# Ledger of designs, part 92: designed miniproteins, single chains

Each design is a single chain, and the fold is of that chain. pLDDT is the mean over its residues in the fold that is shown.

## One batch from the design tools (miniprotein)

Design m3187
Fold by ESMFold2-Fast:
Structure m3187 (fold): chain A 77 residues (1-77)
Amino acid sequence: SGKLESYEKFFNAMKKTAEYLGDEELIKEIDKLMNEFKEAFANNDRKKYQEVMLKASELAIKLRRKLLEEGRLDLPA
């Protein structure tokens, strides 16, 4: 479904960012989280889905912070 595809794009974007940063631990965390998402989706596990989405949100914030620290993300004017 379109929802699954949208989240796969989101996880792939985070993974590319982690690869760009050379952060192997973040790549592993993203891969683990994407696998947990796919499992929750396949099992229609709403509780697990919510837990994974919360972790994905926290991980996205962590990635943005690392990009800013590396000087690779411009702040809005």
Scores: mean pLDDT 77

Design m3188
Fold by ESMFold2-Fast:
Parts: sequence; structure tokens; C-alpha cells
Structure m3188 (fold): chain A 75 residues (1-75)
Amino acid sequence: PELDDETLEELLEVLELPASKKELLQTILRYSLRENNETEITEESARGFLKLAEALFGVELSEEEREKLIQLLLS
């Protein structure tokens, strides 16, 4: 399931991410929902997924943004 634009914008604000990373955030959340139904997300799998998503969307995450997203995925 996808989040609506309003929810994504609120999450971007909470995580202190720019609007340009909205598509990345939506993709990360879809991954989290899918994997949590089948297996526990590990820090290693979360880091691997974020690296892939950065390459796919042509965006660069700061170390702080990456750690915030990893914590979100592990929650």
C-alpha cells in the first residue's frame, strides 16, 4: 500500500528530509511493509536497500538521513 501525499509530506518533515526525497521515502516504506510481513528487517538489509534506493532515484542521503531511515525500518 502507498501513503497519500499529505502523510508523506508529514513524514518528510518529521525525518527532516527535503521534498525531493518523497519518492525515495515512499519506496522505503513500501519495502518495510512488504518485508515485515515475511521476515524481520536487519540493519544490514536496511543499509543495502537504502544504498540501492539512492542509486535508483539518483539521490544522495547524508549519514544522518541514512541513520534516521534505518531506525524507521527497524521500528
Scores: mean pLDDT 69

Design m3189
Fold by ESMFold2-Fast:
Formats: structure tokens, sequence, C-alpha cells
Structure m3189 (fold): chain A 79 residues (1-79)
């Protein structure tokens, strides 16, 4: 679990950096900014639930894989 939590924290930092970049760019649609804010909140909630023992390692691994795919998609979208 500890390695998975480290990976979630790393993903959270990457999404927060992407959100900061998106907010600084007036050409980025408001819907994209709101979507990034929602992803950041979801990662923070997932970390809290995992720390509380409410999520299995398998559930956290699946979430990390989906979050990585979302990050790749958004990085391509924002260029």
Amino acid sequence: MDKLLEELEKLLKKFKELLKKAKADPSVPEEVVEGLEQVVRTIEETIKLAKQGKLTEEQVETFIEEAKKTLEYLEKLLK
C-alpha cells in the first residue's frame, strides 16, 4: 500500500501542476479547468479512503491506471 500511496501523491502533484497551467491559459475552456479540479478532488478523496483502509490495494491500483490514462489524455488536449 505505501508504494501505491506514493504513486497517488505523485499523480496528485502532476494534476495540480496541469490545473495551474490550465488556469493560467485563458484559451483553455472553463469546462476543462472544472474537469481538472474534479480529478484533483477525486485523487485527494481516494488517498483519504485508502489511508482509512476503505479501499483494497487492487482498487487503488485500478484507480492509478485510470488516472494515468486521464493524465495522458489531458496532456495531449492541453499540448
Scores: mean pLDDT 81

Design m3190
Fold by ESMFold2-Fast:
Structure m3190 (fold): chain A 79 residues (1-79)
Amino acid sequence: SKIEELQKLRDALRERGLSAEVIAYVLKKFREKKLTPEELDKVIEEAQKLFQDGKIDPREAVKEIAKLNKEYQKYKEKK
């Protein structure tokens, strides 16, 4: 359930054309707790601002994206 929700969230954010850094930040927050639509929009805005201000660690973002890509690959292999 949780992994499937994370996949759907990742795909939706990618379809919106958001950067990998913003996506990684939002996904990390969603892993900590399920976000309402209003909370999600605020986290996206915060992530974009933090990234533009150089306050998001690119290495942390790369690790989060890599982790999700690995989880998604395992999910596809099972189905």
Scores: mean pLDDT 77

Design m3191
Fold by ESMFold2-Fast:
Structure m3191 (fold): chain A 73 residues (1-73)
Amino acid sequence: MEEFRETLLAAGVAPEGAETLARLSVTDPELFKRVVRTALRARDVPEEEIEAVIALFDTDPLGLLRRLGAALA
């Protein structure tokens, strides 16, 4: 959860928003997935890569954060 917050802060999200979105990764995963897809599309990440990153949420959420951090850097 803290790694989600740190990734969102690095992407320029305000601390309050980063905390809220980090909580959504646990309490409302579908909304969190929508936010991640929107952010990656805004960065011109290919759709195939976006879906591969989203798939990691269910199997390797830390791997999701590492790939998201790389895509947003």
Scores: mean pLDDT 68

Design m3192
Fold by ESMFold2-Fast:
Structure m3192 (fold): chain A 60 residues (1-60)
Amino acid sequence: ELYEKLKEIAKSLGLTDEEADFVAKMALRYAAERGLTEEEVIELTKKLAESFLNARKLKQ
């Protein structure tokens, strides 16, 4: 299942379980609206996760 794969990728990048769930769901929703491929949604998930981590380091 793509959702579980995206969640595991986000967690591997340092997100918590709740953060990974949020990021995976956002990426899947965006993919459905834009017609993204699996490879594209994986890349989107990585970018979203990294942006989230950077925002946390810089205060929120």
Scores: mean pLDDT 80

Design m3193
Fold by ESMFold2-Fast:
Structure m3193 (fold): chain A 93 residues (1-93)
Amino acid sequence: MEKEREEKEEEFLRKLSELVGVSEEDVRRAAERIRAHPGEGAQAVYAEDRRLAVAGVGYALFSKVLENSKEEEVKEAEERIIEEVKEFLEELK
């Protein structure tokens, strides 16, 4: 069960990396900065790279959902986060 969560997190990271056009490593690092300082970290990443900030926030949110939510909520969160990321990327041009 815990291994399945890790696999889902890795799969989501891959999807997010491909969607945004940034490396999985960069997304992980951005998410870590955002988790450490939710407001300031997100703003700092956004100032450096807006697309990376969107990916980092999405990954951080998905990881939190995986830790605290039921299976159906995890699936809904994945779809919601991917759609929100797509909308933000369109707005960034």
Scores: mean pLDDT 77

Design m3194
Fold by ESMFold2-Fast:
Structure m3194 (fold): chain A 73 residues (1-73)
Amino acid sequence: MTVEEIIEEINKYLEKNLKEDTPIKSLSEEDKLLIINFLYEEYGIELSLEELNKFKNLKELAEYIKEQLEKKS
């Protein structure tokens, strides 16, 4: 799975068109919680809101997800 594919899946789940450079801190609390729920349900990745807020943008989050998936495979 690529970074672009992960971002596309997040956009489908949130029904939005977020870009790779979208700052995580610019997202609403509702969108952040939806992302956390999506990651847990789809990928089995558990993140707290505090941990999510440490990412600069959606690309960094997607790169982290890709790395976590590679460790589980």
Scores: mean pLDDT 84

Design m3195
Fold by ESMFold2-Fast:
Structure m3195 (fold): chain A 105 residues (1-105)
Amino acid sequence: TEKAIEYIRRIAERLKKEGKGFRIAYDPAIAPEVRELVEELRKEATDGPYYIGVTSDPVTGEVDTVALLERQDGEAVVKEVFVVDGAPTFKYFDGALNPVPANVV
């Protein structure tokens, strides 16, 4: 939880310092503390090619991955991945930047 919050804040601050707008893409089942952070950051979100992706274990709601993505030519390109706890439960983000669970082929 704390590690996920640290990674999310770090990516957001870096993008702000670089003068880049960002959006947030996240699983609705994320832990309340992480949800509060992403909702606050959504108030600062603008249109742009950059996204902070947050995925969680669908059973526990604990964040497993935080990722920085960039939309290039209609595709979501993963720039950086931070694994918080164990292996991520998603395989990729779709073209709309929605997390695709690892169990969904």
Scores: mean pLDDT 65

Design m3196
Fold by ESMFold2-Fast:
Structure m3196 (fold): chain A 67 residues (1-67)
Amino acid sequence: SIRESLKIYEEALERFTAALKELMAKGDVEAARATAERLLAELAAKDPLLTETFRAQVERMLRGLIS
């Protein structure tokens, strides 16, 4: 179901956030951004129904790391 899929994506985003923070701690903000954009593109190709929700969560994540 969509609800179960969203929970899985939320857990993946939490793990992804940890990876992005590590890249940013190394001073590689461009790599962190590129990684997030690749993930969004892959998800958009697989499941457009979840794309907008996932994009919003990724944007919040990146904002939290750099703002």
Scores: mean pLDDT 64

Design m3197
Fold by ESMFold2-Fast:
Structure m3197 (fold): chain A 85 residues (1-85)
Amino acid sequence: MTSELNKGALNHSLDLKKDPSTMDRVLEVLKEAAELAKEAVELGDGHSVTLAQLGAFAARESGLEGVERARELIRKARERMEEKL
């Protein structure tokens, strides 16, 4: 009962079909979307805020497939914000 079965088994089960790097990528994309949304709000760019929010939603809902979509949406939002600077 005191053999730490949870930590190893849980991590291994989550990574059974995904690399450890994939979990980091999902979290990183969510963080990027949140930070981008903050900057977009300060700039008054509601469109970029919406794109960042949709990206975060896609990553959370679809996992790996959502990460690719989120990356694309975040990139588009960043490009628009930088172009207007």
Scores: mean pLDDT 68

Design m3198
Fold by ESMFold2-Fast:
Structure m3198 (fold): chain A 93 residues (1-93)
Amino acid sequence: MVPELLKGILKHLSKEDQKKLVEFLREVLESEKIDLEKVYNFMKELFEPYVKSKNTADFIASLMASAAKRINEGDEELKKKLQELVEEVEKEL
């Protein structure tokens, strides 16, 4: 769900914002423990210009924070899927 949602939205982001998202995701995925508040705030601010409602940006940010929590709790499959998405997007930049 989260990787599929990100992939869909990434197509509508500017190349500069795609690079910012990829760099941020790399940083958080390489960290020992992901800061959930940092993820929420980053995603909300990044996506607000691209969505028709603040509720949509909040929903995306909440999903990303939930994904980060799952990774912190040991969801290695979700972590791998997000790493693969980051690598795929970086190749297109």
Scores: mean pLDDT 78

Design m3199
Fold by ESMFold2-Fast:
Parts: structure tokens; C-alpha cells; sequence
Structure m3199 (fold): chain A 63 residues (1-63)
């Protein structure tokens, strides 16, 4: 489906998804991937859930 009119709906779903994911993470504990995503968000990095060089360097700066 190539319906461009659906692009505006994606932002609302994304916001709801983020809020729900945070609530569930607090109730059920963070997975390793979600913990990485949380750290990446806190440090203002690209949120890809991978422990790449940029994420590792930011963590080293905290230690």
C-alpha cells in the first residue's frame, strides 16, 4: 500500500507506542535491547538498540 495520507497517523501511533513501552518497562523490567534504547535516548544518541561505537563511547564517558 502506497497511501501517502497514512503518514500523518504514524506520529500519533509512535507517541502512544513510546508511552506504553515505558509503562510496561517499569512494570516488567527492561530487556537488554530496551535498556540500550533508553540509554541512547537519555544521551541524545541515535536510538537503534545496538551497542555501536557511539553508544559505547558515551557509556565510557559516564564511567
Amino acid sequence: TGDINKDGSIQVSDIIFVQKSLSEAFDNRLSDEQLLRFVQRELGLNVDGDAGPATQEAIKALE
Scores: mean pLDDT 59

Design m3200
Fold by ESMFold2-Fast:
Structure m3200 (fold): chain A 64 residues (1-64)
Amino acid sequence: SADDIKRLRDEEQALIDAYEQANAAWLQANPDAPQSEVELRQTKLGFLRIAADSTVFIAERKAQ
């Protein structure tokens, strides 16, 4: 249902928000971290967004 898809989007967004908060805290605690580690953490955020979009897309397709 549309309500189930909305719930799924909200749950996926909460996972992204939690990661962004944790990563911001990590960056503040590690100001001298190598740029390569900062970039890997940003890459992981990108994968979380792709996973969220893909999960919602699959759920919408299965609802049809």
Scores: mean pLDDT 88

Design m3201
Fold by ESMFold2-Fast:
Structure m3201 (fold): chain A 73 residues (1-73)
Amino acid sequence: DEKKKEAEELLKKAEEAEKKSKEYYEKGKELGEQSDKTGSSKLASLGSGYYILGVGYEVEAELLRRKAEELLK
């Protein structure tokens, strides 16, 4: 059952990507809060960068899950 094995690998990668997405969103939130307290444009820029990375991993996780679903049809 090669398709099942491939789907399991894709789901594992999706789980890893989802975990990274949440981690980057958390980092972005923390930097955003620090920027609000200090008025630092550099911290705001870093927070935005982490947010963009979070979005990227969220999209990757969704695509990997969809691909796994296709293999199981």
Scores: mean pLDDT 85

Design m3202
Fold by ESMFold2-Fast:
Structure m3202 (fold): chain A 89 residues (1-89)
Amino acid sequence: MLYRAVIKNAKGEEREVLVDATGLSVEQIAAAVARASGATVTVKGSDGQEATVAADPTAEIPNGLLPLALAASRLAKAGEEIEVTLTEV
């Protein structure tokens, strides 16, 4: 299943990407995005599930999340906060 991911930083800047996050938990998505950006990440899933994760250097980034990880790394610096909202397409 494809998800529309909207990434928002503390400054209110937004980016939208399409990702295949089928079978991934909101915590796994948050951990991957946090590792890529160095930010604290809150992910809100389509089912109302929510996870907040700080950057963990041991977290893995699944290949399906690379577009989201790259977008997040451009929107946030280490120690900042970002939100990701997932909507099923």
Scores: mean pLDDT 81

Design m3203
Fold by ESMFold2-Fast:
Structure m3203 (fold): chain A 62 residues (1-62)
Amino acid sequence: MEEKARKYEIMGDSYFSLSDMNRAIAKLSPSSRDSDLKLSEENRKKGKEYRAKAAALKAEAA
């Protein structure tokens, strides 16, 4: 379980990094801004979901 929690934390961090990258692209390309911001939000949501899964696994690791 601890190894699974760690992997979910890494996945969460990866999705947050992708979210930040998509936001940076949105600033550089006004013509694709809306789609890049949408991808940023979707990746941020996935990052939160994986971090929540990691936290739940840690809380149940008795």
Scores: mean pLDDT 80

Design m3204
Fold by ESMFold2-Fast:
Structure m3204 (fold): chain A 80 residues (1-80)
Amino acid sequence: SLGEQRGQAAAQALEARTLKSLYDKGRKFAEEEISKKGLNLPEEERQKYIDELAKKYIDEVNKKGGEGSKALQDARKAAA
């Protein structure tokens, strides 16, 4: 039904927005870690490091069941 398709699309959009918010927070965390450690990395290695730390941050939030993890799980359940 059209209602089911709209509900699924809205749930997927919510999950995407939640993931983007968590990625933005993880990226900020990674930038702060780089600054704190005084790392002098080439641009390509810096971007890879930021991406890896952002992913690890999201994985840690999901593992520990924090508010960000709950929001992501709720969004995924709505999409399912």
Scores: mean pLDDT 69

Design m3205
Fold by ESMFold2-Fast:
Structure m3205 (fold): chain A 75 residues (1-75)
Amino acid sequence: HMSEKEREALKTIDEGYKKAVEAIKAGNRDEALRIVQETAEKVREIMKGLTPEERERVKAYFLDKLKEVFDLIDS
């Protein structure tokens, strides 16, 4: 079962991803990178309260979303 804390981490990643994509669409690459950095810091703090298995799933999800953001910037 997914914990509330793991759900919080995934929601934080989803919210950060949406904001970063909006910034890229607005032509604001620097703002998108700042949003990514802020999201990473928030996720890192949440991860301190997660099990090793939950942390691994959260990291994998974050990396997938990060790749999507960089693909959009490089396009």
Scores: mean pLDDT 85

Design m3206
Fold by ESMFold2-Fast:
Structure m3206 (fold): chain A 100 residues (1-100)
Amino acid sequence: MGIKIELSEEEKKKLEELMKEHNEKVTRIIQDAVNGKISPEEALEKMIEEEKELLKKLEELNMPQELIDMYRSRIEKLEKNKEEYIKNLEKFVKEVRASL
């Protein structure tokens, strides 16, 4: 990725821990959608909530503004294009279920 964000070793470790926790939560949401426990629409709503929670934690840790802006832009794209992301997630869930 071509973004040169200058992070200290301590900031990198904190970001890695947050990203690991975030990825585990998002993976569980996707698994619940694949298993039919939640709809693709509910899964996207939960993913947006987790992205907002991650953004809040990054702001509380005083992470570089460029990183904060990148996550804010990601959330805005998800919210503006909800219908398209729901369709993409529905297709992904169907493809994964067909491969099981």
Scores: mean pLDDT 81

Design m3207
Fold by ESMFold2-Fast:
Structure m3207 (fold): chain A 83 residues (1-83)
Amino acid sequence: SEEEIKREIIELMEEILEEMRKRNAPQEVIDQLEEALEEIKESEDLETQLTILESVAGLVGEVDPELGARARARIEELRARAL
């Protein structure tokens, strides 16, 4: 369901944020991820949530290319299910 996919988007975003904290990512990056999570939570639109999450994967990939690639793969799975 769309509501289930939206919940999984939030869960993935929370996982990404926690993993970045564990890897001692720069505070500027952590702050941007926290803002992105709030934007996702406030959004009513699945496409907007997925677009924000894709931007997050790009930012994560600049700090940790492997984590960014793994995030992108999971986002592609969520996007395919949303169609």
Scores: mean pLDDT 86

Design m3208
Fold by ESMFold2-Fast:
Structure m3208 (fold): chain A 61 residues (1-61)
Amino acid sequence: SSMELEEAKREIREMLRRMGTASLAEQVRLWREIRELVEKYNIPESELEEVVIEVQDEQLA
């Protein structure tokens, strides 16, 4: 359902935010988690790109 997709996107946003302070090993694990969520919920590339841009904009603000 659309609710599960929005929850997955929220989790990806949180993981992307965490990467800024994470060790290299933690960043590798976070990217694996993101990939698993993308595959599990069939998140389109455009939706993933939007989430990445949102987090980058937050960090530059």
Scores: mean pLDDT 81

Design m3209
Fold by ESMFold2-Fast:
Structure m3209 (fold): chain A 108 residues (1-108)
Amino acid sequence: MYKENREQVEKLAKMVPEIARETAEYLLKNNLITEEQAEKIIKKGEEIGKKLKEFIKKNPKISREEALKLKQEALQEMREAVIEALNEEARKRVEEERKALEERLAAQ
């Protein structure tokens, strides 16, 4: 039982950085975020993967409930990182539009 739970967390530790990279690449390709924001998403995925690997190293026996909780927390952290990146870019675009309008009005 604990061996299967550990293997699930090990797979999660590998998959989270991969999902982060694929998500960042998708958002970047569709012009929804910048390269800087894509790097932040990728870095967050790598940090989550590292934390999961360290947890496995310190805890050789992982319960089913602990494995499910780690999966839910990892997915939630990734979701929040993506939402934060999208919100930051949306705020920057609004500010750039406002500044462009002010400069155009000042010229007339």
Scores: mean pLDDT 81

Design m3210
Fold by ESMFold2-Fast:
Structure m3210 (fold): chain A 99 residues (1-99)
Amino acid sequence: SMAAAIAEAQKLIKDKYGLTGENILRVPHIEEATDIALNYPGDTLTLEQFIDAMKKAGLHDIPLLRTVFRIIDVNGDGVIDKAEIEAVKQLLEEGKKLE
């Protein structure tokens, strides 16, 4: 299910990067980048498509954007999909409730 895919992605994000709702908002540009990715036309984004979308929105710190991409691309397949984007979005919403 989509819910199971989201939960597995969140577990991998925690295991790989130590990121949960408690600290995810501390990652620079991750909220803006996630919102841009959610509104991207298409089912997936490559690193190149992600960076181009971020640049159009005024985000130009390429090394930081590469780091954000790697966090969202938690399965490491080189593309981000709807489940990975939704996994990060849900962690961001949890983080906002903790502020």
Scores: mean pLDDT 85

Design m3211
Fold by ESMFold2-Fast:
Structure m3211 (fold): chain A 102 residues (1-102)
Amino acid sequence: MEIDLDEVARALVEWAKSRGIFSVKDFLTASPEELGVTSSPEDLVEGKDPNSPVRKFLESLKLPEINKKAVLAILAGLPYKVGIDSDKLIEIQEKVIELLTE
């Protein structure tokens, strides 16, 4: 299954809003702690922390596993671990900016 960049961007925006992040600047400058990433980056991406707040939130959105892993990898700063190259990351960032501006 291919990663749905629109669904990933929407999930990132909804998570950010749940953390009180409503502006593009705040989203792009947010630390992992501000985004509620409590697990190690590797454990978050590999699913070793099922009790993390972000993972529970993404489960509530009923995302396909591939899109959920993409969101977790981006939040962990490890998009390359799920095949998100720089071009895909730029597309997701542009979609996030559009959604946060509207």
Scores: mean pLDDT 72

Design m3212
Fold by ESMFold2-Fast:
Structure m3212 (fold): chain A 96 residues (1-96)
Amino acid sequence: MVEKEVVEVTIRIAAYPDSDKNAEIAEKMAEAALKEGYIDKVVRIEHDEGFTRVTLASESEDKAQNAIKVVQEEAAKLGALASVERVRKVIEEVEL
C-alpha cells in the first residue's frame, strides 16, 4: 500500500455553434494529452447541455500545466474553447 499524489485538472470544452461535438472534441483532447505523456489517465468525461467537462490526472503540476496547454491548442484547432475550471492535488491510496 503506497500513497500516490496526483494533480487533477478539470477542463470545460465548449464548441460554438455545435455543442453536440463537445463530447467528441473532449475525447480527442484527452487522448492527445495522454499520447504526449502529460497525463496518467482520464478520470471522467461529463456531458452537459452546451459543454463537456474532462477531468485528467497528472503525476505533477508541471505535467498538468502542459496537459492544459495541449488540450487548449487541440480544442482551438477544432473550433472549440477549452477553459480550466479546477486544478487540485489529490492523494490516492494504491494497493500493491
Scores: mean pLDDT 76

Design m3213
Fold by ESMFold2-Fast:
Structure m3213 (fold): chain A 87 residues (1-87)
Amino acid sequence: MEAAREMAEKLDAGDVFDEALELLEMPEEERKEKLKEMIREAEKNGELERELSEEEREEAAEKAIERIEGSIEKLEKAYLEEKKKKE
């Protein structure tokens, strides 16, 4: 979504937005698997309080997708508000 990308670039968050967009453009099964792998890496690096079960990793991946989608939606709304002010 171009609108969300332009807003992310204005906030100096273009790299984070590109990663989030890449995840959202992936097929649902691939998105879950990639996020589960990221969670496993965080466990290995001691970034989590404890090691998660496979079910907990899947739940965490689903919640991460929801958060990413919510962030993109907020950026889109912010872009539309900026465009309205400009016009």
Scores: mean pLDDT 68

Design m3214
Fold by ESMFold2-Fast:
Structure m3214 (fold): chain A 66 residues (1-66)
Amino acid sequence: MRIVAEAPTLEQARRAAERAKQVPGVKSAEVHPDGRVTVTADSPEGAAQAANALAEEGARYVRVED
């Protein structure tokens, strides 16, 4: 499963990605130059926890993509 979010700054994007990497079942988290964060998770449960972690770090427009 793939989760995408947008952070207001690159620093917030990096913090959000680092937090998402701590979630069990997360395979990868990538920060894009435009402040977008992309997370890949093995399971729906991991995806939900990663989405919560991204939101807690201030990321916006958190969404799950196929």
Scores: mean pLDDT 81

Design m3215
Fold by ESMFold2-Fast:
Structure m3215 (fold): chain A 69 residues (1-69)
Amino acid sequence: MEEAFEKAREATREAARKAIEQGLPDSVALRVAYRAGAQVLVDAGIPLTDETREYLRRVAEEVLRELKA
């Protein structure tokens, strides 16, 4: 389970990086990054509870901010 969350964070970072390279707006980059992380958890059989969705949103915002700094 911990491995799936680590993999989701990495997928979120990779999606955010690609979105920035493509020149996508921040709102679109955040959405793409969130979806990448969510897909990893779904594929791992982890339910997208409100807490899990909130976690993924925060991770997407954090990685996008870090990549733009």
Scores: mean pLDDT 82

Design m3216
Fold by ESMFold2-Fast:
Structure m3216 (fold): chain A 62 residues (1-62)
Amino acid sequence: MMENIRKSAKLAIRNALRQGYSEKEAADIGRTAIKMMAKALGVELSQEEIDEIVAEALEELR
């Protein structure tokens, strides 16, 4: 469950960075992807959890 959300965030952030968006813009896109995936899976995430997933994805992508 959480793995699918993390993968979706990482893909969204990677694609945004590839298109020339800044890390800040890519992070915002990632947050949107996390919220959409969480809704689809019926999972409720706090703002803090969303921000943590985004930070982890950015670190993994370097």
Scores: mean pLDDT 81

Design m3217
Fold by ESMFold2-Fast:
Structure m3217 (fold): chain A 71 residues (1-71)
Amino acid sequence: SEALERLAEEIVKKTGMSREFALQMARHLAAELAAAESVTLRNGEVITRAQFEAALADEDALYALLMRAVR
């Protein structure tokens, strides 16, 4: 969980430069989350498998989920 949150932070820092790069990395993050029932983010929010699986099908939803993970 800590590793994927750090990855999300790195992606967000690069999002201002390239949305495509951030989305590619976010897909890896979402795939790791799919291996767990739920993940507690650094900000205390909990994301369930169902929420990020839905986000995987929509680039805008995936990007929004990533932004929530880093807040």
Scores: mean pLDDT 65

Design m3218
Fold by ESMFold2-Fast:
Structure m3218 (fold): chain A 83 residues (1-83)
Amino acid sequence: MKLEEARKIAEEALTKVIQIARDAGHEELVKFAEEALKKAREGSIGDIYRALIEVYGRAKQAGLEESAKIAEDAIGKVGDIAR
């Protein structure tokens, strides 16, 4: 159950980040978040957690504060599940 819960949280968060980045014309972040989503679907809870942290950093660098906030919230939720 923990892995499936973490995966669902990551999928929901990354899908929203992809949509926001696409609407903002941020092609590089779209590509990166899509790769992170693939890793989240195939990986461990640790892989999911790292993917969300990387997307958070990229969203902050891109100035997409809403995307960064979504990733940050997901990081917290996945971190709580991993405990």
Scores: mean pLDDT 84

Design m3219
Fold by ESMFold2-Fast:
Structure m3219 (fold): chain A 83 residues (1-83)
Amino acid sequence: MADADEESIEKLIEEAKEKLKNASEEEKKKLAEVEAVLKELEELAKNKKYEEGRALLEKYNTPENREYLQIVSLIKAGEKLKE
């Protein structure tokens, strides 16, 4: 049997995918914007530009963006769990 924490994570990933599938045009645009920001943060981290990465994260760390960040992060985690 899977651990309860693993089942919870898989359920959150499924819920995030369902939200993306049923998302409005505006919500999909917001999710794409947040995904682009996460990719930019990864590029900054690869180049060891941690100060610029922190500034970018702070700029986008709003309550609204936080929900979209969680959804995108869960979807990315789900992609890594595929296969």
Scores: mean pLDDT 69

Design m3220
Fold by ESMFold2-Fast:
Structure m3220 (fold): chain A 71 residues (1-71)
Amino acid sequence: MVDTYLDILSGLYGDPEVRLEGEIARHFNMSVQQIQALSAAQLLAMADQMRAEGRDDQAALLEKRAAAKAG
């Protein structure tokens, strides 16, 4: 189903983090919700893998999410 609200929000703000989260989810064959449920340590491990592949933007987002979860 089309999420009109989410589509409008993404279009309005042009938030690259939304797209990066989707790309990360697809890369690891996980949902965005599953990635958000991961521990800070698991997110940092995924960030390390992304940096090794030259995906610095995706790695930076994962590091940001890990820091938020660590508190």
Scores: mean pLDDT 73

Design m3221
Fold by ESMFold2-Fast:
Structure m3221 (fold): chain A 81 residues (1-81)
Amino acid sequence: MIELSEEEQKLLDEFERIALGAYMDVLRARTEEALARALATIEAALARLLSQVKNPEARAYAREVAARFKAELRRLHAELA
């Protein structure tokens, strides 16, 4: 279990919510433009989180979550082609 402060946990929860929202937008729209926006949204959210969180485990977890969502978006893009 990652030992996080309440503030760090809230920041991670917000990042995951943003990433999930971006993924759901691509599922609804199913366009290349939506995919590009979702990827940009996840990258921007990750950058903001990493600027606020210094805990190495939390940073590694956030990068892993971002990588998983980006991989899922790329898989979905392949299905749209």
Scores: mean pLDDT 79

